# Designed miniproteins, single chains, continued (3), part 51

Each design is a single chain, and the fold is of that chain. pLDDT is the mean over its residues in the fold that is shown.

## One batch from the design tools (miniprotein)

Design m9872
Fold by ESMFold2-Fast:
Structure m9872 (fold): chain A 99 residues (1-99)
Amino acid sequence: SVEEEAKRLVKEAEELVRRAEEAAEAGKYEEAKELAVEAVRLINEADRLAEKVEDKKVRSEIGVRTTGMLLRLMALAEDISLTDPEKAEEIRRAIKEAL
């Protein structure tokens, strides 16, 4: 179902965000950027599928979770910008293009 697919994408995106944060903490900024950009792609796909979900509570839950992930990715970009502003800009650009 569209609902099950959207929920699966949200879980996959949350795992990518967690891995991106871990990669950044380890100083692996290239890996962190690649994981963050892929997470944004999955977030955007989940949000597009959520528009087809008729259950308003489920749509709201997906929206809250995707918004939370985007805020985490924005914080990640800020942290990376202290060492690698170009990679931080790539993450910010991906977020902006998804909105």
Scores: mean pLDDT 89

Design m9873
Fold by ESMFold2-Fast:
Structure m9873 (fold): chain A 73 residues (1-73)
Amino acid sequence: KLVELAEELKKEDPNMKMEELIERIVERVEPEVAELLERRRELLEKIRAGELSDEEVEAEAERLRPAAERVEA
């Protein structure tokens, strides 16, 4: 599950920021969910352009969570 994956990733890199953690979780489930791929691409593009604050990145990640849970159903 996503919580277990998040804990595993944090054990490998305790200094990992929330943004990086969310990206790694999305990458793991992305191959099975085309919708997550599209949203991830848009999110990364905005992060690279510096258009999103840390709070906005967290909001977008929360928006992606229901789709990731749907894949595990």
Scores: mean pLDDT 63

Design m9874
Fold by ESMFold2-Fast:
Structure m9874 (fold): chain A 58 residues (1-58)
Amino acid sequence: MYRVVLVSPDGHRVVLGEFDELEEALAYARRLAATLAPGWEVQVVDEEGRVVATFTRP
């Protein structure tokens, strides 16, 4: 299982979604990153809590 986490400029973390497949989590994170304000990040985290991908505003 993978979690998509929104990270604020202040470092606050909010789980926005949980996905069984990495591909689904990455697709969601990419779409969300396109709408981010400056300083915000979207991270994809695995079941062990490891960050596997980080996206910022393009």
Scores: mean pLDDT 82

Design m9875
Fold by ESMFold2-Fast:
Structure m9875 (fold): chain A 65 residues (1-65)
Amino acid sequence: PELDVRSLSLEELLALLDELAARQPSLRDALELIRRELEEAVRRGDQQALDLARDELAALLRRAR
């Protein structure tokens, strides 16, 4: 079963990014970029940017399989 990152809260997403970076170092740079995008989108109140960052994380996790 695939992890549905779109259903996770912001806090859960940030925790997941940290966990994944520890477990898959090859993805660390991509995960760090997505984390920054999520944090910036939240700061700006940009719902579309939040949705885009969540989609990017979901796509990255599918590729990592």
Scores: mean pLDDT 75

Design m9876
Fold by ESMFold2-Fast:
Formats: sequence, structure tokens, C-alpha cells
Structure m9876 (fold): chain A 81 residues (1-81)
Amino acid sequence: MEEFEKLVKEVEELIKKAKEALKEGKPEEAIKLAEEALKKIDEFLEKAAASHKAPPPSALPKIEKLRKEAEEIKKKAEEKL
């Protein structure tokens, strides 16, 4: 669970910064931060698959929620470009 807890913290911080950047009128910064969050999620899932370790069932809904939030921020930021 330690790696999952670290991922959640890092992704939540990136999403928070992306939302702040979007609110401040910095869509390019918001896109970069959202993409970084999505990359961390993808890397975590890829690493779990490669090591034949399934993430705990409770982790999947949290990952999906964070992924959706990052994708929504990216879409909103892209609309402002």
C-alpha cells in the first residue's frame, strides 16, 4: 500500500496545482500538470502489471477518480488554447 499511498498524494498535488494554474489563466501549465498526473497513474498501473501484482480492489476506484479529474482539467485547459 505504501506505493499506492505515495501515488495518490503525488497525483492529488498535481491535480491541485493544475486546478490552480487553470484558475490563474495558465492553461499550458495546467495541461502539463494534468499530463504529469496521468503519466504517474499509467506508470503505476504498468509497473503493477509487469510485476504481476494486482492493485487492491479499493485502489481501482480511487485511481479512476483521479484519472477522470486530470482528464477533465486537461480538456478544460485545451479549450482555452
Scores: mean pLDDT 79

Design m9877
Fold by ESMFold2-Fast:
Structure m9877 (fold): chain A 96 residues (1-96)
Amino acid sequence: SALEEGLRRIIQKTVRELREALPDMPDEVLSEIAQIIAESLQQVLEGKMSLEEAKEKAEKEVLELAEKHGLSEEEKETILEILRKGFEEVEKLLAE
């Protein structure tokens, strides 16, 4: 669907922005962040949670992942900034 394609593009853009901002971040961590975002958005599409709840859950899971992999506070802040921007793009897409 056009909506699913739009969400996929937002996820791909978010991952690209994370790679550009944090070039030394392991590919495994980027892949896990992408999966967390995709799973959270799937719950929204299935009507199981709000976009706000999905954002909060994704932020929590991404921070737990970053901490597990020993990322710095500065790296965590950068990840959250990019993630939040991605969710703003999702909100705009869902409002269309």
Scores: mean pLDDT 86

Design m9878
Fold by ESMFold2-Fast:
Structure m9878 (fold): chain A 70 residues (1-70)
Amino acid sequence: MKLEEAKKYFEEGKKAYEEGDYEKAYEYFDKAIKLAEELIKRGEDVKEAIELQMEIGVKVLEMAVELVLG
């Protein structure tokens, strides 16, 4: 199921981010957001897919701030 797969990539991305592997985190977040976009375009699990995209966006922004300010 694409929603579960997207959530799994998001969890893997968060773990990579916590471990300081920002490249791996970006790869997983990109995979998660692409799957969420597909769900929204198909009209499937739209609310959960939008919520997931918002959560990914927050984590990507946090990571970008650390890279700029670090």
Scores: mean pLDDT 81

Design m9879
Fold by ESMFold2-Fast:
Structure m9879 (fold): chain A 78 residues (1-78)
Amino acid sequence: SNLEKALKLVEEALELLREGRVEEAIKLLQDALKLVTDPDIVKSLEQAIKSLREGDLVAAEVALHEAIKKLKELIKKQ
């Protein structure tokens, strides 16, 4: 499903951030945004991208963990 693809992209973005590959992580998060319509997940991903662009890796990781939690909960409802 698109939600499972989005979850994979967000998890891969977190791994890229741990490697310091911020621009590649942002690209994966932008691709994930194209696959989700849930407003809470969209907001979490938009906040993560904004935080990464501002250099706030801690805020970005918090937003990404919120997006992962919401994606997993929504996938369970399928």
Scores: mean pLDDT 87

Design m9880
Fold by ESMFold2-Fast:
Structure m9880 (fold): chain A 55 residues (1-55)
Amino acid sequence: DEEAKKYYEQGLKLLEKEDYEGAIEYYKKALALNPNYLEAQQNLSIAEARLEVLK
């Protein structure tokens, strides 16, 4: 799904900027379109863990 991939790529850009809340939002959008998107699931978990530690 091309749209899910674009949301995932936006999440990666936000993760690189340490915008974990923004990254989480876009990974969730990718997973709403493709629930089996393993890369989005993995990076969502990473972003959530980072946000928990820093908040």
Scores: mean pLDDT 83

Design m9881
Fold by ESMFold2-Fast:
Structure m9881 (fold): chain A 56 residues (1-56)
Amino acid sequence: MEPEFRLRREGDELVIFAEKDGEWREVDRIPADATPEQVREALERARELYEKGEFL
């Protein structure tokens, strides 16, 4: 299955969440002022971590 990611602003950070077993889990964080390129790179890493099941 393709994971669904949500980006949520928490202060000066953008938190990347992924849904797993009905729960939204934090996968990674980036600065809130991150460029679109940095956001895409972070989502690519988040997807890799999600597939491995090795996210915090």
Scores: mean pLDDT 75

Design m9882
Fold by ESMFold2-Fast:
Structure m9882 (fold): chain A 90 residues (1-90)
Amino acid sequence: GHMVERAEELLEEARRAIEEGDIEGAIRATEEIIRLLLEALREGDEEAARRLVEILVELANLLDTVDSLEAQIASGVAHLVAGVARLLLR
């Protein structure tokens, strides 16, 4: 759906931001994906929420490759949010 398509676009924007050293851009994309995941969970869209968890984990793993404290913190937050969402979806 629309939320998943937007999150896939944000994941690609975050990849480009990381490649260009734009850590702030990658963090902003992470924040927006988290907001989309929270929306899907609140609406009870379990299919969208499960896909958004996968996208968020992929982005968290990308952030973890960045030699930056800000990126490492963002990765940890993204993994925590994805983990909590998985508990709600089981």
Scores: mean pLDDT 91

Design m9883
Fold by ESMFold2-Fast:
Structure m9883 (fold): chain A 91 residues (1-91)
Amino acid sequence: SSVEVALRLGVLLIAAAAEVWVNRRMAEKFNAPEEVRREIEELERRVEELRERYKRADESDIAELERLLEEAREVTEEAARLEAELLEKMR
């Protein structure tokens, strides 16, 4: 149902925001290069855009909700990759 997709999207957006927040805190502690900080800022912008689209999403438009879910998944994967890279550089 569209409600189930919307709820899954909401949870994934929270997870994406948390992952990006962790990356930001790690970058601050590591004193990461400007290029890494710019990558984090881009991820933060993408998460905010997805959150705004989620707020505006038509509850009957399952196709749009599924598209948002896929985009949120991509952002989460990119944030996790960046976290792994930051962890490796800190060691």
Scores: mean pLDDT 81

Design m9884
Fold by ESMFold2-Fast:
Structure m9884 (fold): chain A 61 residues (1-61)
Amino acid sequence: MSKEELEDEVELSLALMEGAIYKRFGDLKGAAEALRRAAEKLKNEEYKEFLLEEAKRIEEE
């Protein structure tokens, strides 16, 4: 596992947790914004796309 892959895994995990916290408190816009912000930091295209899709799903709730 590369250091770069590990950094992406950490960023992805933190983004999902932050988004979940915002969603639990009813801040759907904050949740989506947190996920999009994290996506900008990711180097892995698949993870980036995943976070952007999750942000869209949260806003559509």
Scores: mean pLDDT 79

Design m9885
Fold by ESMFold2-Fast:
Structure m9885 (fold): chain A 110 residues (1-110)
Amino acid sequence: KEDYEKALEAVKKGDLETAEKYVINYIIRASALGKKDEVEKIREDFLKALEEAGRYDVIGDSYYNLGLRYLKEGKKDEAAEWFRKSAEWYRKAGNTQKADEAEKLAEEAA
């Protein structure tokens, strides 16, 4: 709970490096205890906190990197889905260039 609260506070302050460190520490601890559902919930809560802080570009980057990872693993359909989500968040950020790039990667992966 403490690391989770610190991560959310850091997001609000724009300190993404500190936020990521606290989220990673919490995920490592929860994973070691076999708490798979808790790991996923923490990830979702972190993304929601980024959304509430208006850090849409960072959310877009997160999904974009997931798309690249899935593409490298040969999971093209899943990669396309992640690239589409990335494009949506980049558009919310007003970053039309990155949104268009993500959209194109989604089309090429599908």
Scores: mean pLDDT 73

Design m9886
Fold by ESMFold2-Fast:
Structure m9886 (fold): chain A 67 residues (1-67)
Amino acid sequence: MKKIVVVAAKSKEEAEELVKKAKEIHPDAEIIVLFGVSAQEALEFAKKLREEKGAEVYLMVAKSVVL
């Protein structure tokens, strides 16, 4: 099954740290980075990817996006 990790971050620095962690946990996964989105928008994006692509989708949200 295709694996995708969606990373939502407000800054490039936070995104890079989460991408590194995502690659360590899911080394075979495709990584998609979202900037300028709310936590709710990131969740909806991940849900849509699961439904449209039939992929195993994980979401990682930076604290800056939740706040």
Scores: mean pLDDT 79

Design m9887
Fold by ESMFold2-Fast:
Structure m9887 (fold): chain A 56 residues (1-56)
Amino acid sequence: MEELIEKAKELFKKADELYQSAREARKNGDTEKAEQLRDEALSLYAEAMRLLKEAK
């Protein structure tokens, strides 16, 4: 696969892991931590989408 597609996949995986961590933090009552993790995950999703669009 192209370099950009591979990097996008890595970012999607990391973003998904962070999103799952945000859900766990929310379950534990750590709302502030959950929001921080969610924001980081969304940022990584945005970067992955940008790379994927560039690779098209």
Scores: mean pLDDT 80

Design m9888
Fold by ESMFold2-Fast:
Structure m9888 (fold): chain A 62 residues (1-62)
Amino acid sequence: PLPSEGFVRGVLLYMQGVIARKAGDLEEAIRAYRKAAEAAREVDPELAEIAREEARRLEEEL
């Protein structure tokens, strides 16, 4: 079966967060990680938790 839309969106948003973080766009990275967590919440709880933790960590670095 194909991956769920929420899973695909969660992965893409998580990758966007990683790219933004490497570019130094911390606020954009936080937004992307939070969106990734929301998209993955019901389909991949592990990805959702990792994304939430990354966003929280970056908020502490601001």
Scores: mean pLDDT 81

Design m9889
Fold by ESMFold2-Fast:
Structure m9889 (fold): chain A 75 residues (1-75)
Amino acid sequence: SETIRLLEEALEAAKAGDLERAIRLLEEALRAAKEAGLDERIIRTIEEALRAAKAGDAEAAIAALRAAIALLRRE
């Protein structure tokens, strides 16, 4: 699962405070999720993580990333 790998890498980047890298990985994850036809809830959660990261809110980005990963692991 390309999407889960990208989200896990984005989570590690966000935890390290590298929001620029987290944003890039989140944009790649969002593209992969849309191309794979993933659930709208997963796509919206990735979009929320991306929005938080772009706003510089590392805590909110980490929370949304964890939620997206958990949703994917349920599939």
Scores: mean pLDDT 88

Design m9890
Fold by ESMFold2-Fast:
Structure m9890 (fold): chain A 100 residues (1-100)
Amino acid sequence: SGSVEIEAKSGETLTLTVKMLSGSGTFIATLLDENGEVLAQILNVKPGESKSASFNTTGHAGKYTAVVKRVSGSGTVELTLTAKDKNGKVVAEASATVTF
């Protein structure tokens, strides 16, 4: 399991992107707010596949965490959390390679 964290302002769009680099396992990627509320999840990503989920931060400035948790088997994923302003400009980004 592994995680990335960014800080976002109100009115930004968060995009969680996961790319499965290798392995045969199953994982869940979850976007959480600072209170641990689930905002988005990504499921069923296979080797060579990339999936994304988005959340709008209107009224919710603060810290956001993306977490990869193992369900079964093993694998390696690239985890990216990006914040864009209302004009589509990237204002924050964090990424990690996570082995599960």
Scores: mean pLDDT 86

Design m9891
Fold by ESMFold2-Fast:
Structure m9891 (fold): chain A 80 residues (1-80)
Amino acid sequence: MEEAREKIERARRLLEEGRYREAAELAYEAVKLAAETLDVTRQIGEKLRAIGLLLDAELTGDYRGAAEELIALAEEILAE
């Protein structure tokens, strides 16, 4: 729980520094940790959604958008 929140905070700082790829990768790790609070079916669904966002960023180069969406997703899961 707290580890996921710490990764979200660090991902936000990387995003502010213009380190978009690193921000997206760290936000993805935060989503994986946050998803562990969910049942197994929802864990699989949220983790697949998160990897899809990273894959799209790899293809399009939009790591900034991926980082923003992954941070929001991790926060949404933790806010349940």
Scores: mean pLDDT 84

Design m9893
Fold by ESMFold2-Fast:
Structure m9893 (fold): chain A 70 residues (1-70)
Amino acid sequence: MREEMVEGLLELVKALENGDTKKAVELAREILEMARRRGDSKLLASVQNVLRSLAISFNHQELLKLLEEE
């Protein structure tokens, strides 16, 4: 379960590096949903912060918009 979230983040980084905008957004949604299902607000906040940092680093506007809608 924690491993699934880490694997999701690694897949997301690969999608961002490859410029696969659609896959990056889909993976980000899946990771956020996994964090929500845990009921751990601190984990969700940490995941949101990591995703926001990645979106800024890769200048990924669609991922930033997804995070703003959270």
Scores: mean pLDDT 76

Design m9894
Fold by ESMFold2-Fast:
Structure m9894 (fold): chain A 85 residues (1-85)
Amino acid sequence: LSDEEIAQLVLEALQTILDTFKKLNYPEEVIKELEKAVEFVKEGIERGMSLDELLQGLRKLADESKNPLVKEILKFLIERAEYLK
């Protein structure tokens, strides 16, 4: 897989998780943090940000999050993306 393909897979996974959590009426704070992560990755891809820069940004969002569920979701996606490189 190319770095661009991995970045797109990360975006698709985040969007799917966000859409599912909205349908299941997850807490607003969880939804807002996941929306921020989706927006970050989407804008980064559009601006030509490297996969490494995208993953660093997601790690920063995970570290700054106060929500354990959001931290684990972002960490899991980062680890899976690193494995696919």
Scores: mean pLDDT 89

Design m9895
Fold by ESMFold2-Fast:
Structure m9895 (fold): chain A 57 residues (1-57)
Amino acid sequence: PELSAEQVERHSLVNRGVNYLLEGREEEARRLLNEARGGSWYRAVRRNVEAHREMEK
């Protein structure tokens, strides 16, 4: 599987947002993800982080 340059950039932003959420930096994660996709990303990323936190409990 190959990724386009746009997809690589998108993945980088999402990964950074996930790291911010895992560190408890919600405002920075929200700002970054909203800037990249206009809000849709934050909702998706937040769900993924919440699922991971529940597994770590």
Scores: mean pLDDT 65

Design m9896
Fold by ESMFold2-Fast:
Structure m9896 (fold): chain A 64 residues (1-64)
Amino acid sequence: MEEELKRLEEEAKKGDPEAAIRLAVYYLQQGDVEKAIEYARKVKELGHTEAADVLLRAAREKQA
């Protein structure tokens, strides 16, 4: 899993929205709300506002 995470981080850095979404979902499942929010913001920056909104809402629920 760590090797897959590093690959996803590289792809997200290159502007791949799918990689950013996968990282946000992964960190939500791990309970790392701060990292999940960072990747959800990246998804929004890449133009996927609807997907980013869903991820941000899920992150807020886990934080509250």
Scores: mean pLDDT 79

Design m9897
Fold by ESMFold2-Fast:
Structure m9897 (fold): chain A 79 residues (1-79)
Amino acid sequence: SLSEEARKLLEEAVRKLEEGERAFEEGDYDTAIKLYEEAARLAREAKRLAEEAGDSGLAMAAQFVLQKAEKGLREAKEK
C-alpha cells in the first residue's frame, strides 16, 4: 500500500538523518551534506505518498524528518 511504502521511505529517511547527524558530529561535513540531502529526498517522497494515502499522522512525521534534514543540511553547508 501507499502507507506501507511511505513508512518504509520514512524509516530510510530517519536512518540517513541519523547517519548525517553522526557525520556532522565527527566534523565530516561533506559526508553529512550528502546524507542530509538523501534524508530530505526520502522524507519528501514519504510525505507525498502519505498525503496521497490520506495518512495525516505519517505525513506529519515525514514533514518533521524533512525539516530536521533541511536544518542539518544548512548547518553543514555553513561550515
Scores: mean pLDDT 91

Design m9898
Fold by ESMFold2-Fast:
Structure m9898 (fold): chain A 77 residues (1-77)
Amino acid sequence: MEELKKKADEYFSKGVQALKAGNDEEAAKWFEKASEYYEQAGDKVRALAAKGLAYLSKGDTEKADEYFRQAEELAVA
């Protein structure tokens, strides 16, 4: 579990760095990996947030909003 979360955090950081560099497609790939590893680690809230960022990086704002809303709902439950 901890190893999966650490990998998810590393991939998430790579996604953020790619966004800062203007590499939207690279950012989407890293956020998708981060989401998968957060799911495996049992961190559903971060998994949904990372998935939202992946779709946002692809320009799919509608899907991004859906995932961000799901993450918000779980975070307050």
Scores: mean pLDDT 84

Design m9899
Fold by ESMFold2-Fast:
Structure m9899 (fold): chain A 118 residues (1-118)
Amino acid sequence: MAEVVESGGGTFPVGGSVTLTGTFKDEFDKAIVVEWSQQAPGQPVQGIAMISGSGKTVLYSGRVAGRFTISVDKSKNTVYLDMTNLQAEDTATYYFHAVVAGEKGLRGVTGQGTQVTV
């Protein structure tokens, strides 16, 4: 069963930068899409960055376009979210999601969440 581990959260200054990491313990080769989502205090969960398992499709929400970059290191089974020019509105819990293709169809995997405070 796919398992993902998130890291890189903490407290950061306005205008600062941070890299969040989502690492697969298994089944990374079966991931068809990987996404980072954001849940700000009192707000619904919103997808902010997505990359397809092939790396061919990359999408960003308008809220983070030009400030955040998603990338993949397949040799480390790791997906990065590079967050630059941090704003107070970036204060949120960030979740790493994957959709994994298996014999029983598509299955979602979600990390435990990583808190970022700006």
Scores: mean pLDDT 81

Design m9900
Fold by ESMFold2-Fast:
Structure m9900 (fold): chain A 62 residues (1-62)
Amino acid sequence: TKQLREQALQLQREAARNQTLSQELERLAPLDPEAKKLAEEYRERARELIRQAEELVQQVKA
């Protein structure tokens, strides 16, 4: 349905934002050791959001 597709797009946008934050923190890692840990957290968050979006897309086909 259109609503499920819109929700999937929202999750993909949130995942993109978390990926950007992870990349920015990776660049700061040499100056701030804690930035490396935070980058991993945002990267995992992005992966989870992408997985949820893919599940919604599959539900539309069912």
Scores: mean pLDDT 80

Design m9901
Fold by ESMFold2-Fast:
Structure m9901 (fold): chain A 64 residues (1-64)
Amino acid sequence: MIDEKEVQEALVRMMAALGKIAISRGNLEAAREMVERIREFGERYPEVREFAEELAEELEKLIE
């Protein structure tokens, strides 16, 4: 059985990881784009919205 919530959480974690990689390479614009993408994903999938917002805020603080 496919747990859709588990897949959605994995996608959010992957986006956050890509954002952190962008920061490490000095690409803050790409990191900000990942913050926006994570938030949009959470709005589309309410079951992971709170988790997505948490990771988006963590990534945004690393940019600031």
Scores: mean pLDDT 83

Design m9902
Fold by ESMFold2-Fast:
Structure m9902 (fold): chain A 57 residues (1-57)
Amino acid sequence: SKKEEAKKKLEEALKLLKEGNIEKARKLLQELLDKYKDDPELVEEVKKAWLKEIESL
């Protein structure tokens, strides 16, 4: 499903953030947001997860 694909990509981006690879993490996040731009609920979930991870660094 689209939600499962988005979750997998989000987990990859968050892993890169934790590893300190901010540049690659941001690129994956942007690709995710662009791909699912027509799904506001999914976009909101992605943004919230990203913000939570940034606050944990």
Scores: mean pLDDT 79

Design m9903
Fold by ESMFold2-Fast:
Structure m9903 (fold): chain A 73 residues (1-73)
Amino acid sequence: PTYLPEQKARVTIKTPGIKATIEGIVKEGVVTPEKLKLVLAPASAEGESAVYEIEINGPVEEFKLEVLAEVEK
């Protein structure tokens, strides 16, 4: 499996009938042939603990991860 480091990214996911583009900070990311799982925090998270969890089981028509910037510590 491929592990994604913490970074600001734009994620585009396409499945039959749905196309979504989300920008945020990747907190967790695992990509395997059978499954894609991402946990994204909002790009401007100020004290909010909300995260977006994206889980796709099975084939994805299109998955694109674009790195926008490294997250500074």
Scores: mean pLDDT 61

Design m9904
Fold by ESMFold2-Fast:
Structure m9904 (fold): chain A 65 residues (1-65)
Amino acid sequence: SDDRIKAAEDYLNSVRELAERLIREAEEEGRRNPEKREEIIKKAREDAEKLLSEAQRLLDDTKAS
């Protein structure tokens, strides 16, 4: 059974969708607050990168197990 690998792949896909949503929402917030636009987008990108890295690591670790 590869149920653990499938779960990790499904999680990574969910995190990719979340990351795209976070960046899109940050771009919308940046349009409403131009003075903070770069800060808002930068934070969202950093949060997205952390989530994606963690999800990818989980998948890689699961495949190695």
Scores: mean pLDDT 86

Design m9905
Fold by ESMFold2-Fast:
Structure m9905 (fold): chain A 73 residues (1-73)
Amino acid sequence: DNYDQAAELAGLAARYIAEKKYEEAAELLKKAIELAPNSYAMPTLLRELAYALEKLGKYEEAKEYLAKAKELE
C-alpha cells in the first residue's frame, strides 16, 4: 500500500544520503511524504529532506521543512 511504498522510498533515500546523492534522496523523500502524509515517521522524513536540501544549497526550502517537523514534535 502507500505506507509500505513510502517506507521503501524512505529507506532508499537514506542510502542515497549515505552515498551523497542528495538530489535523488530529496526527490524520494518528497514522494514518501506525499504517499503517507499522516505517517508517524513524518517528522523524521521532513528532517531528512531538510538535510538533503541543505546539502544542495536550498536553505530556504530546508528551513520550511524543519519548521514543519518541529511543529509535529
Scores: mean pLDDT 85

Design m9906
Fold by ESMFold2-Fast:
Structure m9906 (fold): chain A 84 residues (1-84)
Amino acid sequence: MEEVVEKVKEIVAAHPGVVDYTIGAGDLIFVHVRIRAASEEEARAQMDALVAAIEKELPDYVVTGALVSFRGTEADFLLLVEKK
């Protein structure tokens, strides 16, 4: 599990729009991500891109994204990373 957490951390940290993030791990992995986005549509597109990037590198896992808030220039979303 630790190796999976580190890989998720690498992918999120490498995304150019990410301002900040926190990762919690237990039976599943929760990632709270803050990004720069000019619209809710852009925020969702960036969230979808991170979901796709994680699933590509971790094919035995499924990622669910949920937009928490949008504040005109920044968005917060949660990613839930679960083993298939």
Scores: mean pLDDT 82

Design m9907
Fold by ESMFold2-Fast:
Structure m9907 (fold): chain A 69 residues (1-69)
Amino acid sequence: GAAARAAGRAAREAVAAGDAERATELSQKMKDAGIEALVAAGMPRAAAEALATREADETISEAKRRAGL
């Protein structure tokens, strides 16, 4: 959803700025928002948690690669 995308964008910006604490916080917000959106769409919570965790991890990994980290 929009909240997960906004948190993901902010997390990528935090990674680029070298702010590890903020990147972790925003990654968690992205994950939480993603879980709630997937559950609202009818996905079981355990599956939503697994998928949202993967998407958050991939977002941070991509941001680190882009920033040369």
Scores: mean pLDDT 82

Design m9908
Fold by ESMFold2-Fast:
Structure m9908 (fold): chain A 58 residues (1-58)
Amino acid sequence: SIEELAEKILELFKSLFPDVEKWSEEEKRKRIEQLINTLTDLDEEEKKKALEYVLENI
């Protein structure tokens, strides 16, 4: 499911960027979106759902 994929992305993101909590909201959004685009072949609607999930839980 999209939520399971988003959880995996969240875990990976926290592992790659331990200082993420120090970043601006804009920087977090940009970096998360870039990671989703690099690791997944989701459509635009699915990417938005994954992005929102990761941002809300970071």
Scores: mean pLDDT 81

